# Designs tried in a protein design run: designed miniproteins, single chains, continued (3). Part 82

Each design is a single chain, and the fold is of that chain. pLDDT is the mean over its residues in the fold that is shown.

## One batch from the design tools (miniprotein)

Design m10847
Fold by ESMFold2-Fast:
Parts: structure tokens; sequence; C-alpha cells
Structure m10847 (fold): chain A 92 residues (1-92)
């Protein structure tokens, strides 16, 4: 599960910057119904760093996102993975 989330986040980071911004916004809107406000804020701050032009900063953001998601239930992790995959497909 966590490695699949990492792969999905790397695919998200590979989208063109303008498309990536829209995809991140869509993910955050969908996650509002799945995670608490504190977790959502942490995810949002890390997702914003995926907009960086620095590949090292993107990988650090992905590591942080995977760490945050690893603290959630397996059911919530599966829902998050589905949201990210569905959004990537929509914008690919």
Amino acid sequence: MLEEIREALRRLASLPKEVRKKAITDIIIQLKNIVDEETLKRIYEALKRLLSDDPAEQERAIDELVEIVSTLSPETQEKILKIIRDVIEKYS
C-alpha cells in the first residue's frame, strides 16, 4: 500500500506544473471527507511542495506524505490511494 502511494505521488509530481496544481487542489477537496482537519493541513503543506521545480524537494515532500499516510488506518490509506490514482487518470 505505502509503496503504491509513493508511486502514485511520483506520477503526480511528473505532471506539468499547471495540471499538477489542479490535481493537488482536486485531491485536497476529496480528502476533506476522509481525514481530520489537522491531517488535511499536513497533507496540503506537503502536497504544495510537489509544485517545486527542485526534484530533491519533490522527493522530500513525497517521503513526508508517505509518512503522514502511514499513521492512518489501512482502510483510509486505500481510499487515499484511490483518490490520487483517479485524479491522475483524470488529468493524464
Scores: mean pLDDT 86

Design m10848
Fold by ESMFold2-Fast:
Structure m10848 (fold): chain A 55 residues (1-55)
Amino acid sequence: AAAAIELAQGALSTISQVSASGVSQAISNLEKAISTETNSAQVDAAKIVLSRLLS
């Protein structure tokens, strides 16, 4: 939905406004969460966020 996309973009904007070290730590934490998570829906959601952080 458009509202969900706008919320995700807002979150990414906020993350971008923190230090580069903050973004790097968030990426690292997401990669770790993906590797340890067993819930496929949560893994998929985390991969989407990680993809956007890397773009």
Scores: mean pLDDT 62

Design m10849
Fold by ESMFold2-Fast:
Structure m10849 (fold): chain A 88 residues (1-88)
Amino acid sequence: SAQAELEELGDRIAAGEPLDLEELRRRLERLREEALALLREQGASEEELELVREIQAVLIEGFLAQLEGDEARYAALVAEYRALVAKL
């Protein structure tokens, strides 16, 4: 499942395994699309799906910015995340 794969990725990161950041981005983006497809199947509106998509995209980019040590990009993404969550 998408959740099981995300948990496996988290475990690998916690173990300090070297990861290809572009491969990680691609996997996280795929898991995001799978989660959005499930929410659509459960009756989420297109407006709700777009907001969730934006929130998940910012979370993925923020996580990757942290792994890259890009503090400025991370700070900008935290601000975007706060603005999006305020719409919930």
Scores: mean pLDDT 78

Design m10850
Fold by ESMFold2-Fast:
Structure m10850 (fold): chain A 67 residues (1-67)
Amino acid sequence: SIVEELVKILEELGRDDLAESIRANPDSISVLIATSLDLISEKERNPSKEKKVDKALELISKLMKSL
């Protein structure tokens, strides 16, 4: 599922906190938005994570569209 793909990428990014939050509340728009903002901020601070962050953001967009 898209949720499991997102969770795996968040875990690969070392963000187990975000992975747990998404797994617990995959239908929460507020959680998806908060996660997106956190990831964008992390990408700005650590450009080496850009590709994985962009993939996570793509999956979040797909989840939000399916709500």
Scores: mean pLDDT 84

Design m10851
Fold by ESMFold2-Fast:
Structure m10851 (fold): chain A 88 residues (1-88)
Amino acid sequence: GSLESRAVSLAVGTVLRLIGDQLEGKVTKEKALKLMEDTSYRIAKEDEKLAREVAEFLARQAANLGIVSYDEALEAAKKGIEKAREEK
């Protein structure tokens, strides 16, 4: 539905931002992990299950770009999901 479409758009936007930062030579591990956390937090506020599925996708993309490891990106995404859960 509309929520899934918005979540996918947000996830794709995050990947494009990471690519842009990498091309500019401005990407840092800290910035990438913060983007993983913030994106997962925003999706989890609406749908935690969808956020978990998107977190795996985002972690794979960040790892494929060579910015962070899959495990580090996934843990950052989980932190975002946990923050959304704590605010309920």
Scores: mean pLDDT 80

Design m10852
Fold by ESMFold2-Fast:
Structure m10852 (fold): chain A 72 residues (1-72)
Amino acid sequence: MSAKLAADRAANRQLAEQLLARADQLESLAQAQLDVGKTSSPTEGKGLDSAAQGLLDEAARLRAEAQALLAS
């Protein structure tokens, strides 16, 4: 394997790891917001549920991008 191929693959893996770490952080934040929402007022809970869904959607996109990078 050429040095360039090894470097490109290492860079893609590093980027994929960063995207997966970011997705894990967003999922953790979403879960925390959902947990707070369960004990909050109905109005506050609705806002937290909406925000949590946005974080989960972003996490799903980042995971898909990371998988594409690892597959290349």
Scores: mean pLDDT 80

Design m10853
Fold by ESMFold2-Fast:
Structure m10853 (fold): chain A 76 residues (1-76)
Amino acid sequence: KKIEVAISGYDSAKYNVSTAYDPESSTLTVTVTNKLTGDVYQYSLDVSDLQVNETQSFVLTLPDGEQITVAVKNLD
């Protein structure tokens, strides 16, 4: 399946965010790096139930209380 990922709600000067999608497991891995401290956080999001043209939004809360929104759309 093809997905589209949009990430918002974070300060790109403070955080680096990368994503990796595994179509076999339907898992989106989100890696958040705090550029100021060097701390790395990984989150696994299950997108297996996401229907074609459906968008699901996930809110990730970082240890410092900041939130990141990950919007995932299934394109096929």
Scores: mean pLDDT 80

Design m10854
Fold by ESMFold2-Fast:
Structure m10854 (fold): chain A 71 residues (1-71)
Amino acid sequence: DKYIQAAVTATIEVLGLEAGKAVGKALKEAAKTEPVTEENVLKVTRETLEKLGVSKEKIDEVLKKMRELIS
């Protein structure tokens, strides 16, 4: 899925592999119960990073990078 791949790639580029793995796992679990849309993937990515204690500034950087990869 292009949205999940973009979210994982953006997270790895900004925060590293372990954060990317956590986001990838959360997105795969969410995909079992909700549609894989850009909006839902952005939401789950942000919520996952917030739970990991990532700063708002770094979360915004990940989400911006993800949107660039989708475009």
Scores: mean pLDDT 85

Design m10855
Fold by ESMFold2-Fast:
Structure m10855 (fold): chain A 88 residues (1-88)
Amino acid sequence: SVEELLEKLREAMWKEDVDTINEILEQLKAAGVSAETLEKHLGPLLAFLATIGRTKAVVPVLKFLEEVYAREKGIKPSPKLAELTAKP
């Protein structure tokens, strides 16, 4: 379920397991999770991890959130965001 994916994502973010984070984000994208759901479940952890400098966990999740918001608002990602999404 989406809730189980979000729980696993929080665990991977806490561990800075970037590979697992990216795998779960792909699954959440396929599931069509809303930006509101993502912010509700991930927002407090993102703020905390950013404050303590865990950028490896924060950056992929923030990029994903920005992509979801862009899709829901009908705004295409900027060229900069598109480049970040196309990596590696």
Scores: mean pLDDT 76

Design m10856
Fold by ESMFold2-Fast:
Structure m10856 (fold): chain A 63 residues (1-63)
Amino acid sequence: MSGVTVGVLAIARAVAKRFNASKEEIVKLVTNVVGEETVRKLGLETASKEEIFERVDELLEEA
C-alpha cells in the first residue's frame, strides 16, 4: 500500500471512531480508501464494528 493510502486510512479510522460512525459508514469509507477487493479479502462486510477496526489496524501495521 502507498504511504498516502496508509495516511488517509489512518485519518479515516480516527474520524470514524471520534464521531461513532455506523458499521455501514465505516465499511463505505474504508472501501473508498483501500478498494472493494481489499474489503472483501478482510471480510469487513460481515464483521462487527470492533472486528473492522482490528482488521484496519492490522492493515496499517503491515504497511
Scores: mean pLDDT 76

Design m10857
Fold by ESMFold2-Fast:
Structure m10857 (fold): chain A 100 residues (1-100)
Amino acid sequence: SPEAAAEVMRVISEAVAKMNELIKDYKEGKITKEEAIKRFKEIVDEAFQRLKELLPQLDPETAKRLAERAGKVLISQAKNFGEEVTKYVKEKAEELLKEI
């Protein structure tokens, strides 16, 4: 639905905003790597949980495009925390695409 597509974009944008703030705090030494990874994973888990609920409400082509977009942007941000966190997000993105 148009409402679901708009909500998907909102979920992605809000996750990105939270991640950008977290990455900045981490790089400035305001939080430990362990705390940053914990909070980052919470943002990832919340975003992917909501996307799993919304994407099935869209046509398959739109759902796939938005899922690929979400995966790409979240994976890019995960790279700030190293290979293990990047792998975690890649696995979540792959699971999301399989549910479409």
Scores: mean pLDDT 88

Design m10858
Fold by ESMFold2-Fast:
Structure m10858 (fold): chain A 65 residues (1-65)
Amino acid sequence: MTEEDRQFALELLAHGLEVLRKQRKLPLLPASTSLEQKAEEFIYLMDKEIAEKLGIPVTIEAPAP
Protein backbone atom coordinates (compact mmCIF):
# COMPACT_ATOMS: atom_id res chain seq x y z
CA MET A 1 0.00 0.00 0.00
CA THR A 2 1.38 3.40 -1.01
CA GLU A 3 0.95 6.58 1.05
CA GLU A 4 -1.71 7.72 -1.45
CA ASP A 5 -3.62 4.43 -1.12
CA ARG A 6 -3.45 4.64 2.67
CA GLN A 7 -4.64 8.26 2.69
CA PHE A 8 -7.49 7.42 0.28
CA ALA A 9 -8.62 4.50 2.47
CA LEU A 10 -8.53 6.68 5.61
CA GLU A 11 -10.55 9.41 3.88
CA LEU A 12 -13.18 6.86 2.75
CA LEU A 13 -13.53 5.46 6.28
CA ALA A 14 -13.62 8.97 7.80
CA HIS A 15 -16.34 9.96 5.31
CA GLY A 16 -18.27 6.82 6.27
CA LEU A 17 -18.08 7.81 9.95
CA GLU A 18 -19.28 11.36 9.21
CA VAL A 19 -22.25 9.96 7.25
CA LEU A 20 -23.15 7.54 10.08
CA ARG A 21 -22.68 10.26 12.70
CA LYS A 22 -24.96 12.66 10.80
CA GLN A 23 -27.59 9.95 10.23
CA ARG A 24 -27.59 8.95 13.93
CA LYS A 25 -27.38 12.56 15.18
CA LEU A 26 -24.38 11.70 17.37
CA PRO A 27 -22.42 14.44 19.23
CA LEU A 28 -19.85 16.39 17.21
CA LEU A 29 -16.33 14.99 17.13
CA PRO A 30 -13.51 17.31 18.26
CA ALA A 31 -12.04 19.37 15.40
CA SER A 32 -8.65 17.81 16.23
CA THR A 33 -9.91 14.26 15.50
CA SER A 34 -7.50 12.65 13.01
CA LEU A 35 -8.47 10.65 9.93
CA GLU A 36 -6.99 7.57 11.61
CA GLN A 37 -9.16 8.04 14.71
CA LYS A 38 -12.25 8.50 12.53
CA ALA A 39 -11.39 5.36 10.54
CA GLU A 40 -10.96 3.29 13.72
CA GLU A 41 -14.26 4.60 15.14
CA PHE A 42 -16.08 3.80 11.88
CA ILE A 43 -14.79 0.22 11.84
CA TYR A 44 -15.76 -0.23 15.49
CA LEU A 45 -19.28 1.19 15.01
CA MET A 46 -19.90 -0.89 11.88
CA ASP A 47 -18.80 -4.11 13.57
CA LYS A 48 -20.94 -3.29 16.62
CA GLU A 49 -24.00 -2.47 14.49
CA ILE A 50 -23.64 -5.64 12.40
CA ALA A 51 -23.33 -7.73 15.57
CA GLU A 52 -26.41 -6.04 17.10
CA LYS A 53 -28.41 -6.47 13.88
CA LEU A 54 -27.51 -10.18 13.68
CA GLY A 55 -27.88 -10.74 17.44
CA ILE A 56 -24.35 -12.08 17.87
CA PRO A 57 -22.03 -11.18 20.79
CA VAL A 58 -19.54 -8.39 20.20
CA THR A 59 -15.96 -9.60 20.76
CA ILE A 60 -14.26 -6.52 19.31
CA GLU A 61 -12.26 -4.23 21.59
CA ALA A 62 -13.04 -0.52 21.35
CA PRO A 63 -10.27 1.52 19.65
CA ALA A 64 -7.93 3.46 21.91
CA PRO A 65 -8.87 7.17 22.41
Scores: mean pLDDT 67

Design m10859
Fold by ESMFold2-Fast:
Structure m10859 (fold): chain A 60 residues (1-60)
Amino acid sequence: MKKEKLREFLKKHYGLSDELAEKVADQILELSKNPEELERWLKANFTDEQREEILKILEE
């Protein structure tokens, strides 16, 4: 469920292909097992606003 929402978010807001969006969503979910690593990775790759949206999806 969370993976599908992340994939749809990435496709809609970043214009990623289905394959690339799935890979990025999988990476975010794997990193979500370690909140410190997730925060660092998101800061490197996304804006503050985009990071907040991704974190909200992970909380659902």
Scores: mean pLDDT 78

Design m10860
Fold by ESMFold2-Fast:
Structure m10860 (fold): chain A 89 residues (1-89)
Amino acid sequence: MEAEEEVERRRRELEEELRREGYKFYKEKLGMDEESAEGFAEAFVELARGEERGLWVPQTEEEKRFVEEGRERFEEIEREGRRALEEAK
């Protein structure tokens, strides 16, 4: 069933995009070192996926917005996948 594999692929693409955006934000805008920027970018992606609730706390409005936007994008991908499966019946 291709729809399930497509959802998985889209989620991986989004994870990579969000890690890149988070890394740039922490590295370029907040001036963090590479290791810190990478770590915060990974935490941002985890929180956006909803896998780790409350382990990472956004400190700025921009961080909160990025997490919210990422979460909405993951929810849309999952919703679209479920709809495709229903229509395939």
Scores: mean pLDDT 70

Design m10861
Fold by ESMFold2-Fast:
Structure m10861 (fold): chain A 59 residues (1-59)
Amino acid sequence: SMERAEEADRRGKEAAVRGLSAGDGEAAQQGLLEAASTATGPVKERLERGAEQARVAGA
């Protein structure tokens, strides 16, 4: 469970960095939401919040 949460957080952050660095907020948002779907609790909330911020930044 903890290992999966750490992996989800890592994957979400990597997707966010790649997408935002490329100017692609939609790709960053999608990556964060995909990572969030595999997480629970505080990590899920953090990834969902990151996805919302990526959406706003890409708009």
Scores: mean pLDDT 75

Design m10862
Fold by ESMFold2-Fast:
Structure m10862 (fold): chain A 100 residues (1-100)
Amino acid sequence: SVEEILEEANKKIKEIILKYGMSTEGLHEVEEIVAEEIEKIPDEELRKLVAESFLKAILEADEEIKSNPELPAGSEEEQEKALEEIRKIVEETVEKILKE
């Protein structure tokens, strides 16, 4: 189901954001990746559902980072690795949704 695909993807995205200590600027880049990939979904209602699901997960991870002063901020290299991993997950997730 679309819901199960999104739940699995969002769990992985949150884990990457927290693991690499992504900055606010990095999270903005993640939002741009999401915006670009969801354009592949021709159904407007489904596109909106998928977009809102990803954005909610990003917001929750951002709030977790901001509320936990013990979480280290990632280096520029770690931010780039996080962006590459998240782009792959978003791309694979959209492809799976399109096959449903």
Scores: mean pLDDT 84

Design m10863
Fold by ESMFold2-Fast:
Structure m10863 (fold): chain A 75 residues (1-75)
Amino acid sequence: MLEEIERLRREAEELMRTGNEEARELARQALEKLQQFIELANIPNPTDEQSEEAKKAYEEAKRLLEEAKRAQAEA
């Protein structure tokens, strides 16, 4: 889990440093969603709603990072 989160963060940071404008913007959004997931995951005794929000934030971060990689490859 932590290793995957670190990998996603590093990939997004790399795209923000070396990517084209579209890839950088998508990578920035992915980092924002990843940060939201981390904040929600640190809530003790989360509600079902908070757990679902965390899951959605993580899924959105992964999707945005995939889009950023695609934008970098296509442009």
Scores: mean pLDDT 81

Design m10864
Fold by ESMFold2-Fast:
Structure m10864 (fold): chain A 68 residues (1-68)
Amino acid sequence: ELEREIKVGLGLIYMAIGNLAEKKGDYEGAIRDYEKALELFRESGTPEGEALAKDAEENIKKVKEKLK
């Protein structure tokens, strides 16, 4: 339980860092942070982590569209 909670929490931190990087125009940094969040959410094995993984995937997609 605690390990799963820690993975979700760390994923949320990486989502926040990715969002901050995106706001600063560091789209490549934002993608790296969102990818780390995605891995952590998937590794959590929780329904919450699964939903957040989907959000991370959507953020990665949106930022990649800005890099073209």
Scores: mean pLDDT 84

Design m10865
Fold by ESMFold2-Fast:
Structure m10865 (fold): chain A 78 residues (1-78)
Amino acid sequence: GELDKLIEELKKSKDPLVKTGAKLLEEYKKALKNGEKFEAEILKGMIYIVIGVLRLIGKDKEAELIERALKLIEEEYS
C-alpha cells in the first residue's frame, strides 16, 4: 500500500540518515505488529531523533516523509 511504497522510496535515498529512518520505520512496524510495546517505544524514539537531525541540517522534505510514514504505521496498528 501507500506505506510500503513510501518506505521503499526512502530506502532508495542516497542519504544514509534517510535510509536509517526507513529501516527504523520497518522495525517499528514489525514491533507493533508483534505486540512488542517496549521495543516499539525505543524505535519510535530513534525515529524522532532521525527526524530532528534531518530538520537541523535543512532536510525538511525528508523529515516530513518519515513523519508521514510513522503516522501511517500508527494509524494501521493503533
Scores: mean pLDDT 88

Design m10866
Fold by ESMFold2-Fast:
Structure m10866 (fold): chain A 99 residues (1-99)
Amino acid sequence: PRPAVFLRVDYLIKMLKMVLEKASEEELEELIDEISEKENVPKSYVEDLLKLLKGLYEIDKETVERLLKEAEEGKEKGYEYAALTADEEGFTLYFKKKE
């Protein structure tokens, strides 16, 4: 897998909500375009992250719900950026106040 990319926590929250609500492919494509443009990251990074979250939702919805709660709590604590990683220990969010 590609290395983790830090995105604005608001975008990660939006992605997680859209995955949980089973948003349409068109809505997801619009979000990918927005994030790629605003964060100056390749669309492929955002697409890979979304694919990971959608795959996770199909096998473990509770983990996606946990990640959303953690992302919202991170935002409340003043973190502006978050990255999602997946490894042998599971799925983890890493936070930064800013780039």
Scores: mean pLDDT 78

Design m10867
Fold by ESMFold2-Fast:
Structure m10867 (fold): chain A 74 residues (1-74)
Amino acid sequence: APLPSAEELLAALERDLAAAVAAGASREQIGDIAGRHFRLFAAIVPHLSAEEIDAFLARFSELVTATMARLDAQ
């Protein structure tokens, strides 16, 4: 299968995090989802520009932080 783009990985992370929160996932399960997506990102890093890497890391951090904050609010 072709390697996913950074945008495709971020979209998949956002969908998986939203689905997990809706299903009542724990912080550990959210951490596992984030870790899986980060490992997929590590595999495509050699194919990305510096700007794409920076943009991915910023958005990844934002999505995970926002998801953890939403769990704390429940």
Scores: mean pLDDT 84

Design m10868
Fold by ESMFold2-Fast:
Structure m10868 (fold): chain A 80 residues (1-80)
Amino acid sequence: NPESIENQEVSEWLKEGLENFEKFENSDLETQIEWRAESLAFREMVEMGLSPKENPELFKELVEKYKEKLRELLEKRQQK
């Protein structure tokens, strides 16, 4: 799969996650970011036909990637 297509799908998943965060208070935001990042990472791995158990390093990398992207999107939305 081309990287451009993967990035586009990831953006859609991040947007969906961001909309859900608008329904919650900031007191538990970090836990919600972590949970959502894990869900998105798992989904991306399933799309690639990979298991988190068999590819733990990739799963950790994807979780951190999504945590950063989710924080950036929340911050960017707050600044508009």
Scores: mean pLDDT 68

Design m10869
Fold by ESMFold2-Fast:
Structure m10869 (fold): chain A 80 residues (1-80)
Amino acid sequence: MPWADIVAQAILTSYGTLTVDAIAQQVAGVLVKNNVPQSQIASIFKEAEAIVLKQLGLAEAPRIQTIFQKAQALYNVLSA
């Protein structure tokens, strides 16, 4: 399953309409609900971040980074 593409697409479709917290919850929730293992999360987020940055541009990097940081924290809590 191409989780990096799924995560990137979820962020891109919601970026102009949802808050950072809402996007982070959506991303973490999808990964937890589909039992994506913790060992894959770092590589998925690295690849998804590259896709999102390429589409939205480097000026959006701080907001994009915050989404991934919050999603990682939520994933860690929800998957424990």
Scores: mean pLDDT 87

Design m10870
Fold by ESMFold2-Fast:
Formats: C-alpha cells, sequence, structure tokens
Structure m10870 (fold): chain A 72 residues (1-72)
C-alpha cells in the first residue's frame, strides 16, 4: 500500500530516508541522525525532523508536534 499524507515515517538509514524523501516529498520523516535527515532533505523531502532515539521525551515530543501539525 502507498503511504498517505497523514502518515509519519521513522527513518533509521540514509538509503531509506533518500527513497522515502524522493517518492514522498511532503511526508513527515523523523530521522534518527543528522546523516539520515540530510539524505531525506537532499532527496527533496520538505518535512524532516531530527530526534534522539535514546531520549524517550524527544521521541514523544516529536510525535506530538507532528500529530498537532497534521491533526492526527
Amino acid sequence: SSLRRSDIVVATSPDEARRIGRDYPDLPILATSADVAGAALRAGNRRVRLYDPNNPDDVQRAIDRLRRQFGL
């Protein structure tokens, strides 16, 4: 199935981020590192957010922000 505009994707590798960013330029991407975030941005994605996967508060904060932004 295709990803929807309301979906939020967690990307953990530059290759994954590049593919998703290229195919879904308006899909929100949560990137686990600066390199992953950079790969998504260079591929053309406009909605990348960096977060620390080792900080539970940062993960939850990022999810809550995206939910508010998209009414999820």
Scores: mean pLDDT 75

Design m10871
Fold by ESMFold2-Fast:
Structure m10871 (fold): chain A 89 residues (1-89)
Amino acid sequence: PTLGEVYPHASQFGLDPSTELSPEQLAFLEELRRYIPDLEDFFAVVRYLLSDPARFDAAYARYQAVKAAGGDLKQFAKDLVAEARAALS
């Protein structure tokens, strides 16, 4: 599926709605959306993660580690929002 099919507001935040999402990207973004209710914060994270494959891989690996440890995914999401906003400033 494309980014715009899953997240219709993506183009309003300057993202390309025709961007194809892999199954891993879709699953990770859907999980993050659950913990990031603010659209500006969510799409800042989307831009941050999709702009660099190495960045996506690193964040996804951290997510998997936190999830496997039974850690706080809400705190993980908050930290990722802060990281994304700092990088995009």
Scores: mean pLDDT 85

Design m10872
Fold by ESMFold2-Fast:
Structure m10872 (fold): chain A 96 residues (1-96)
Amino acid sequence: MSPAALEAAAAITEEANKVPGVTATQSGGTVTLTSDGSAAAMGAVGSLVAAANLVPGSTGTLSGNTGTITLGDTPGFEQSRDSFIEGVRGTLEFLS
């Protein structure tokens, strides 16, 4: 896994854990997000999954209260990484 993908996974995990009702864990560039079923937590998980699917080399899936984001290590993802992370932070800060 590229350093950029690992750094993005760590940043997403950290920011998601700041949202009330959201628990985030990471393993090797895969971030697992679990909501407590509240509307705010489910909205945050859904927004993160949607944002991940807009980034080349990143794939997000949502299943009930659980979101999974798999980060690729492509050059395209590395170039857009900082914009993606800042967009995620802004979204979570607004929802918090």
Scores: mean pLDDT 71

Design m10873
Fold by ESMFold2-Fast:
Structure m10873 (fold): chain A 58 residues (1-58)
Amino acid sequence: SQVEEEIREAAKYHGVPVEELKERGARSAEGGAKVALESGHTEQTQQGLLDSAEFLRS
């Protein structure tokens, strides 16, 4: 998946194991998913996932 690729690239960029970054990414994605569930907006979920990927790159 695209998210997995972002995590792998971020891991190489930061010089840390993929597993460590996967944990951080999962926590970020959970935040976005909760907002979508409360609002009922699919667009909000996609925005949250994009923001999570951006965070992993940083």
Scores: mean pLDDT 59

Design m10874
Fold by ESMFold2-Fast:
Structure m10874 (fold): chain A 107 residues (1-107)
Amino acid sequence: SLSPEEQLKIVLEGLNKLSEILDEMFRILEAEGRDITPVRELARKALTKIANAMLQGKKEEALKILDEFYQQVVELAQLSPEEQARFDKLKEEMKKVIEETVEKLKA
């Protein structure tokens, strides 16, 4: 089984990948002249909840938190159809990171 240090390293690597994807979302919004402050606050809260769910091995809970966060961003930012298509792709990338991170924690 994994040591506590190995578990933390795996979760931190996952969180770093999620943060990189979120930075891409923020760049898209900023390029369109939107205020990202409320979206950054939603992301911070979502990442904390996702990290806790992943550490507990609760994959479905982590994915649900991601879905809820994404819905809040779509509603708050009033995404265009083109922006929503790009964001849908980034959401799927975040989902894969969560699934991979939880799977590594089972080793």
Scores: mean pLDDT 86

Design m10875
Fold by ESMFold2-Fast:
Structure m10875 (fold): chain A 99 residues (1-99)
Amino acid sequence: MKQEELLKKVREAAKELIKAIENLTSDEDRQRVDRLLSRLLEAVGEFLPVATKEQLEEIINLLKEVKSAAEKAREKDPEYATSLISFLDSLINYLKEKL
């Protein structure tokens, strides 16, 4: 039950972050994306100590979906989107090493 609740938090945080990235048009939107990214990182950090290998693979896939949204955002904000992509790649690689 607790593991399912923590995983649900990660899924919801990732979905909100993807929507914010898709709506990225201004510096105010950048601040919103940064806040939602911090929320996702907190949720992932809380979940990592109790996550199964399969759940960790699901988190990695969710982060790849966030990265895909950031790659599409390059057309609107190439500098900020590139920074997001680099950060997400580093995080994905870090989590893959824990598999």
Scores: mean pLDDT 84

Design m10876
Fold by ESMFold2-Fast:
Structure m10876 (fold): chain A 64 residues (1-64)
Amino acid sequence: GPSAAEALQAVLDVARRIGADALTPAQVRAAVEAAAKALGQPAPVMSDEEVARLRDAARGMARA
C-alpha cells in the first residue's frame, strides 16, 4: 500500500476538495484505495481506528 505520508496526502486532498466537515470514513478508505491504485500497489486493509485517525488528521490539516 501507499506510505503513511502518501495515504495522509490523498485523504487531505479529498478533505480540501469537499470540505473537512464532509469527510466520511468511506471517503477516507476510497482515497487511500485510489492512491494505492495510482501507485500500482495493493490497497491496504485498514481498521476503523486507522481510518478514524487519518480522517481526524486530514480534517485538522484542512482547517489550518
Scores: mean pLDDT 85

Design m10877
Fold by ESMFold2-Fast:
Structure m10877 (fold): chain A 94 residues (1-94)
Amino acid sequence: MEHVLNVLNLLIDVLESEKARAEAEGDAEKAALYEELIARVKELKQELESNKSLSDEEKKKILIEFLEEMARETEEVAPGLAAIVRWLIREIEE
């Protein structure tokens, strides 16, 4: 569980940094995308923390599926973020 939560916290920090950068660059569309992604990651974190019936293995699987979807959605608009997310998937699977 702690490893899964650490990954989610790291992803939130990365997304908040990228949102701040997009805002500084005047890219309102990217800033809005990162804000939406931050909300989705926080919602997943809350779900995984509150669901006592899920095993650590099931939580890891849910996180990987969520990250794969995020990487796919961001590939064209934020390829750097998609690469970071794919790297996180590999780290979780190890």
Scores: mean pLDDT 82

Design m10878
Fold by ESMFold2-Fast:
Structure m10878 (fold): chain A 103 residues (1-103)
Amino acid sequence: STRDIMLELLEALKSQPESAPFMLPVDTAKTAPRFNDIVENPMSLSMIEQMVLEGKIKTIEEFEEKVLQMFDNVKKYLPPGSPGVEMAERLRALFREKLAELS
């Protein structure tokens, strides 16, 4: 099913060491106090998983939009070439590869 494909894609991303900063919502009080001022739509792997499980994401296209939003948020917040942006780009490449295999 579409839901099973989305959950398999999430598990593939979560299994990568680079996924650690993306697992939970950004702690704006401790690590990034201006994150929500710069990023209009905060997103994390746990938030996407919850939306899939609650039926709020119903299509692969909606799912892809949420995953790509998560990576694009990092690129808005951090300077180009930073480790966080490089991790986001590696995970994006893996996501696109796995999406092509499963869709």
Scores: mean pLDDT 81

Design m10879
Fold by ESMFold2-Fast:
Structure m10879 (fold): chain A 94 residues (1-94)
Amino acid sequence: MPTLTIKTGFSREEVEELAKRLNEAGLATAKVLPDGSLEVTLNMSAAAAEALAFDLEDAGLAKAKIHKDGSIELELKDSQEARDALLALLREYA
């Protein structure tokens, strides 16, 4: 299962709420890291996770980096639009 690390300008409380929503929806297993980033284990193919990351980047809502081990780093724009787009795409690719 691919791992996505999401870096945001969100508050700790907003990141914890996003993690809760992802876990409750069954879209992913999400945990908040000590640095305030969000680690998400996706129940989808690596290709689907990569497509999701690039869809957000193409929309101007994030910056995506694919690491050599297949893990994805995503710098999510600090906006409601970016948060809503992330949730919508996770639902679409799940």
Scores: mean pLDDT 78

Design m10880
Fold by ESMFold2-Fast:
Structure m10880 (fold): chain A 84 residues (1-84)
Amino acid sequence: MSAEQLAAQLAIAGVHFKDEELLELARELLENPDESRLLEAETQVGVAELRAAVNKDHALLDKLREAEAMSDEEARKLAEELLK
C-alpha cells in the first residue's frame, strides 16, 4: 500500500474516531514518508479496521476499502481534504 493510500485511511479513521494522533500520523506520511512511519501507519490502519469490524461499522470499513482502491493522486487529495 502506498504512503498516500495509508494517509487517506488514517485520515478517514482519525475523522471518524476524532483521533488527533491518527490525523497527525497522516500529515507526517504526506510530508515525509519513511519505513518507520509506513510501518506505524499500516499498524494503525489495521487497528482501525479491527475497531470498525468489532463495532460492525460497515460504513467505515467501506470507506477504508475505497481508499485502498484509490490511485496515489486520488488518495493524497482525499487525505489533504480530510486534514483541513
Scores: mean pLDDT 87

Design m10881
Fold by ESMFold2-Fast:
Structure m10881 (fold): chain A 68 residues (1-68)
Amino acid sequence: MSEMEKISQSFRDQGRAYFDQGNLVSAARYYDRAVRTWPTPENLRALGDVYEALGNYEKAQYYYELAE
């Protein structure tokens, strides 16, 4: 569990770096990998945030609701 959570956090950190660069497509790929590895509220919100930034509000809302 903790091991997979750390791997997931590494993917989230990479996604955040891409997000900060404005590379939203790469950010989405890494956040998606984080969620698939370990679906934490933090990972789900990060994926929601990138879909919102991409203008996909339906997917953003879906992931935000899963994070609750």
Scores: mean pLDDT 85

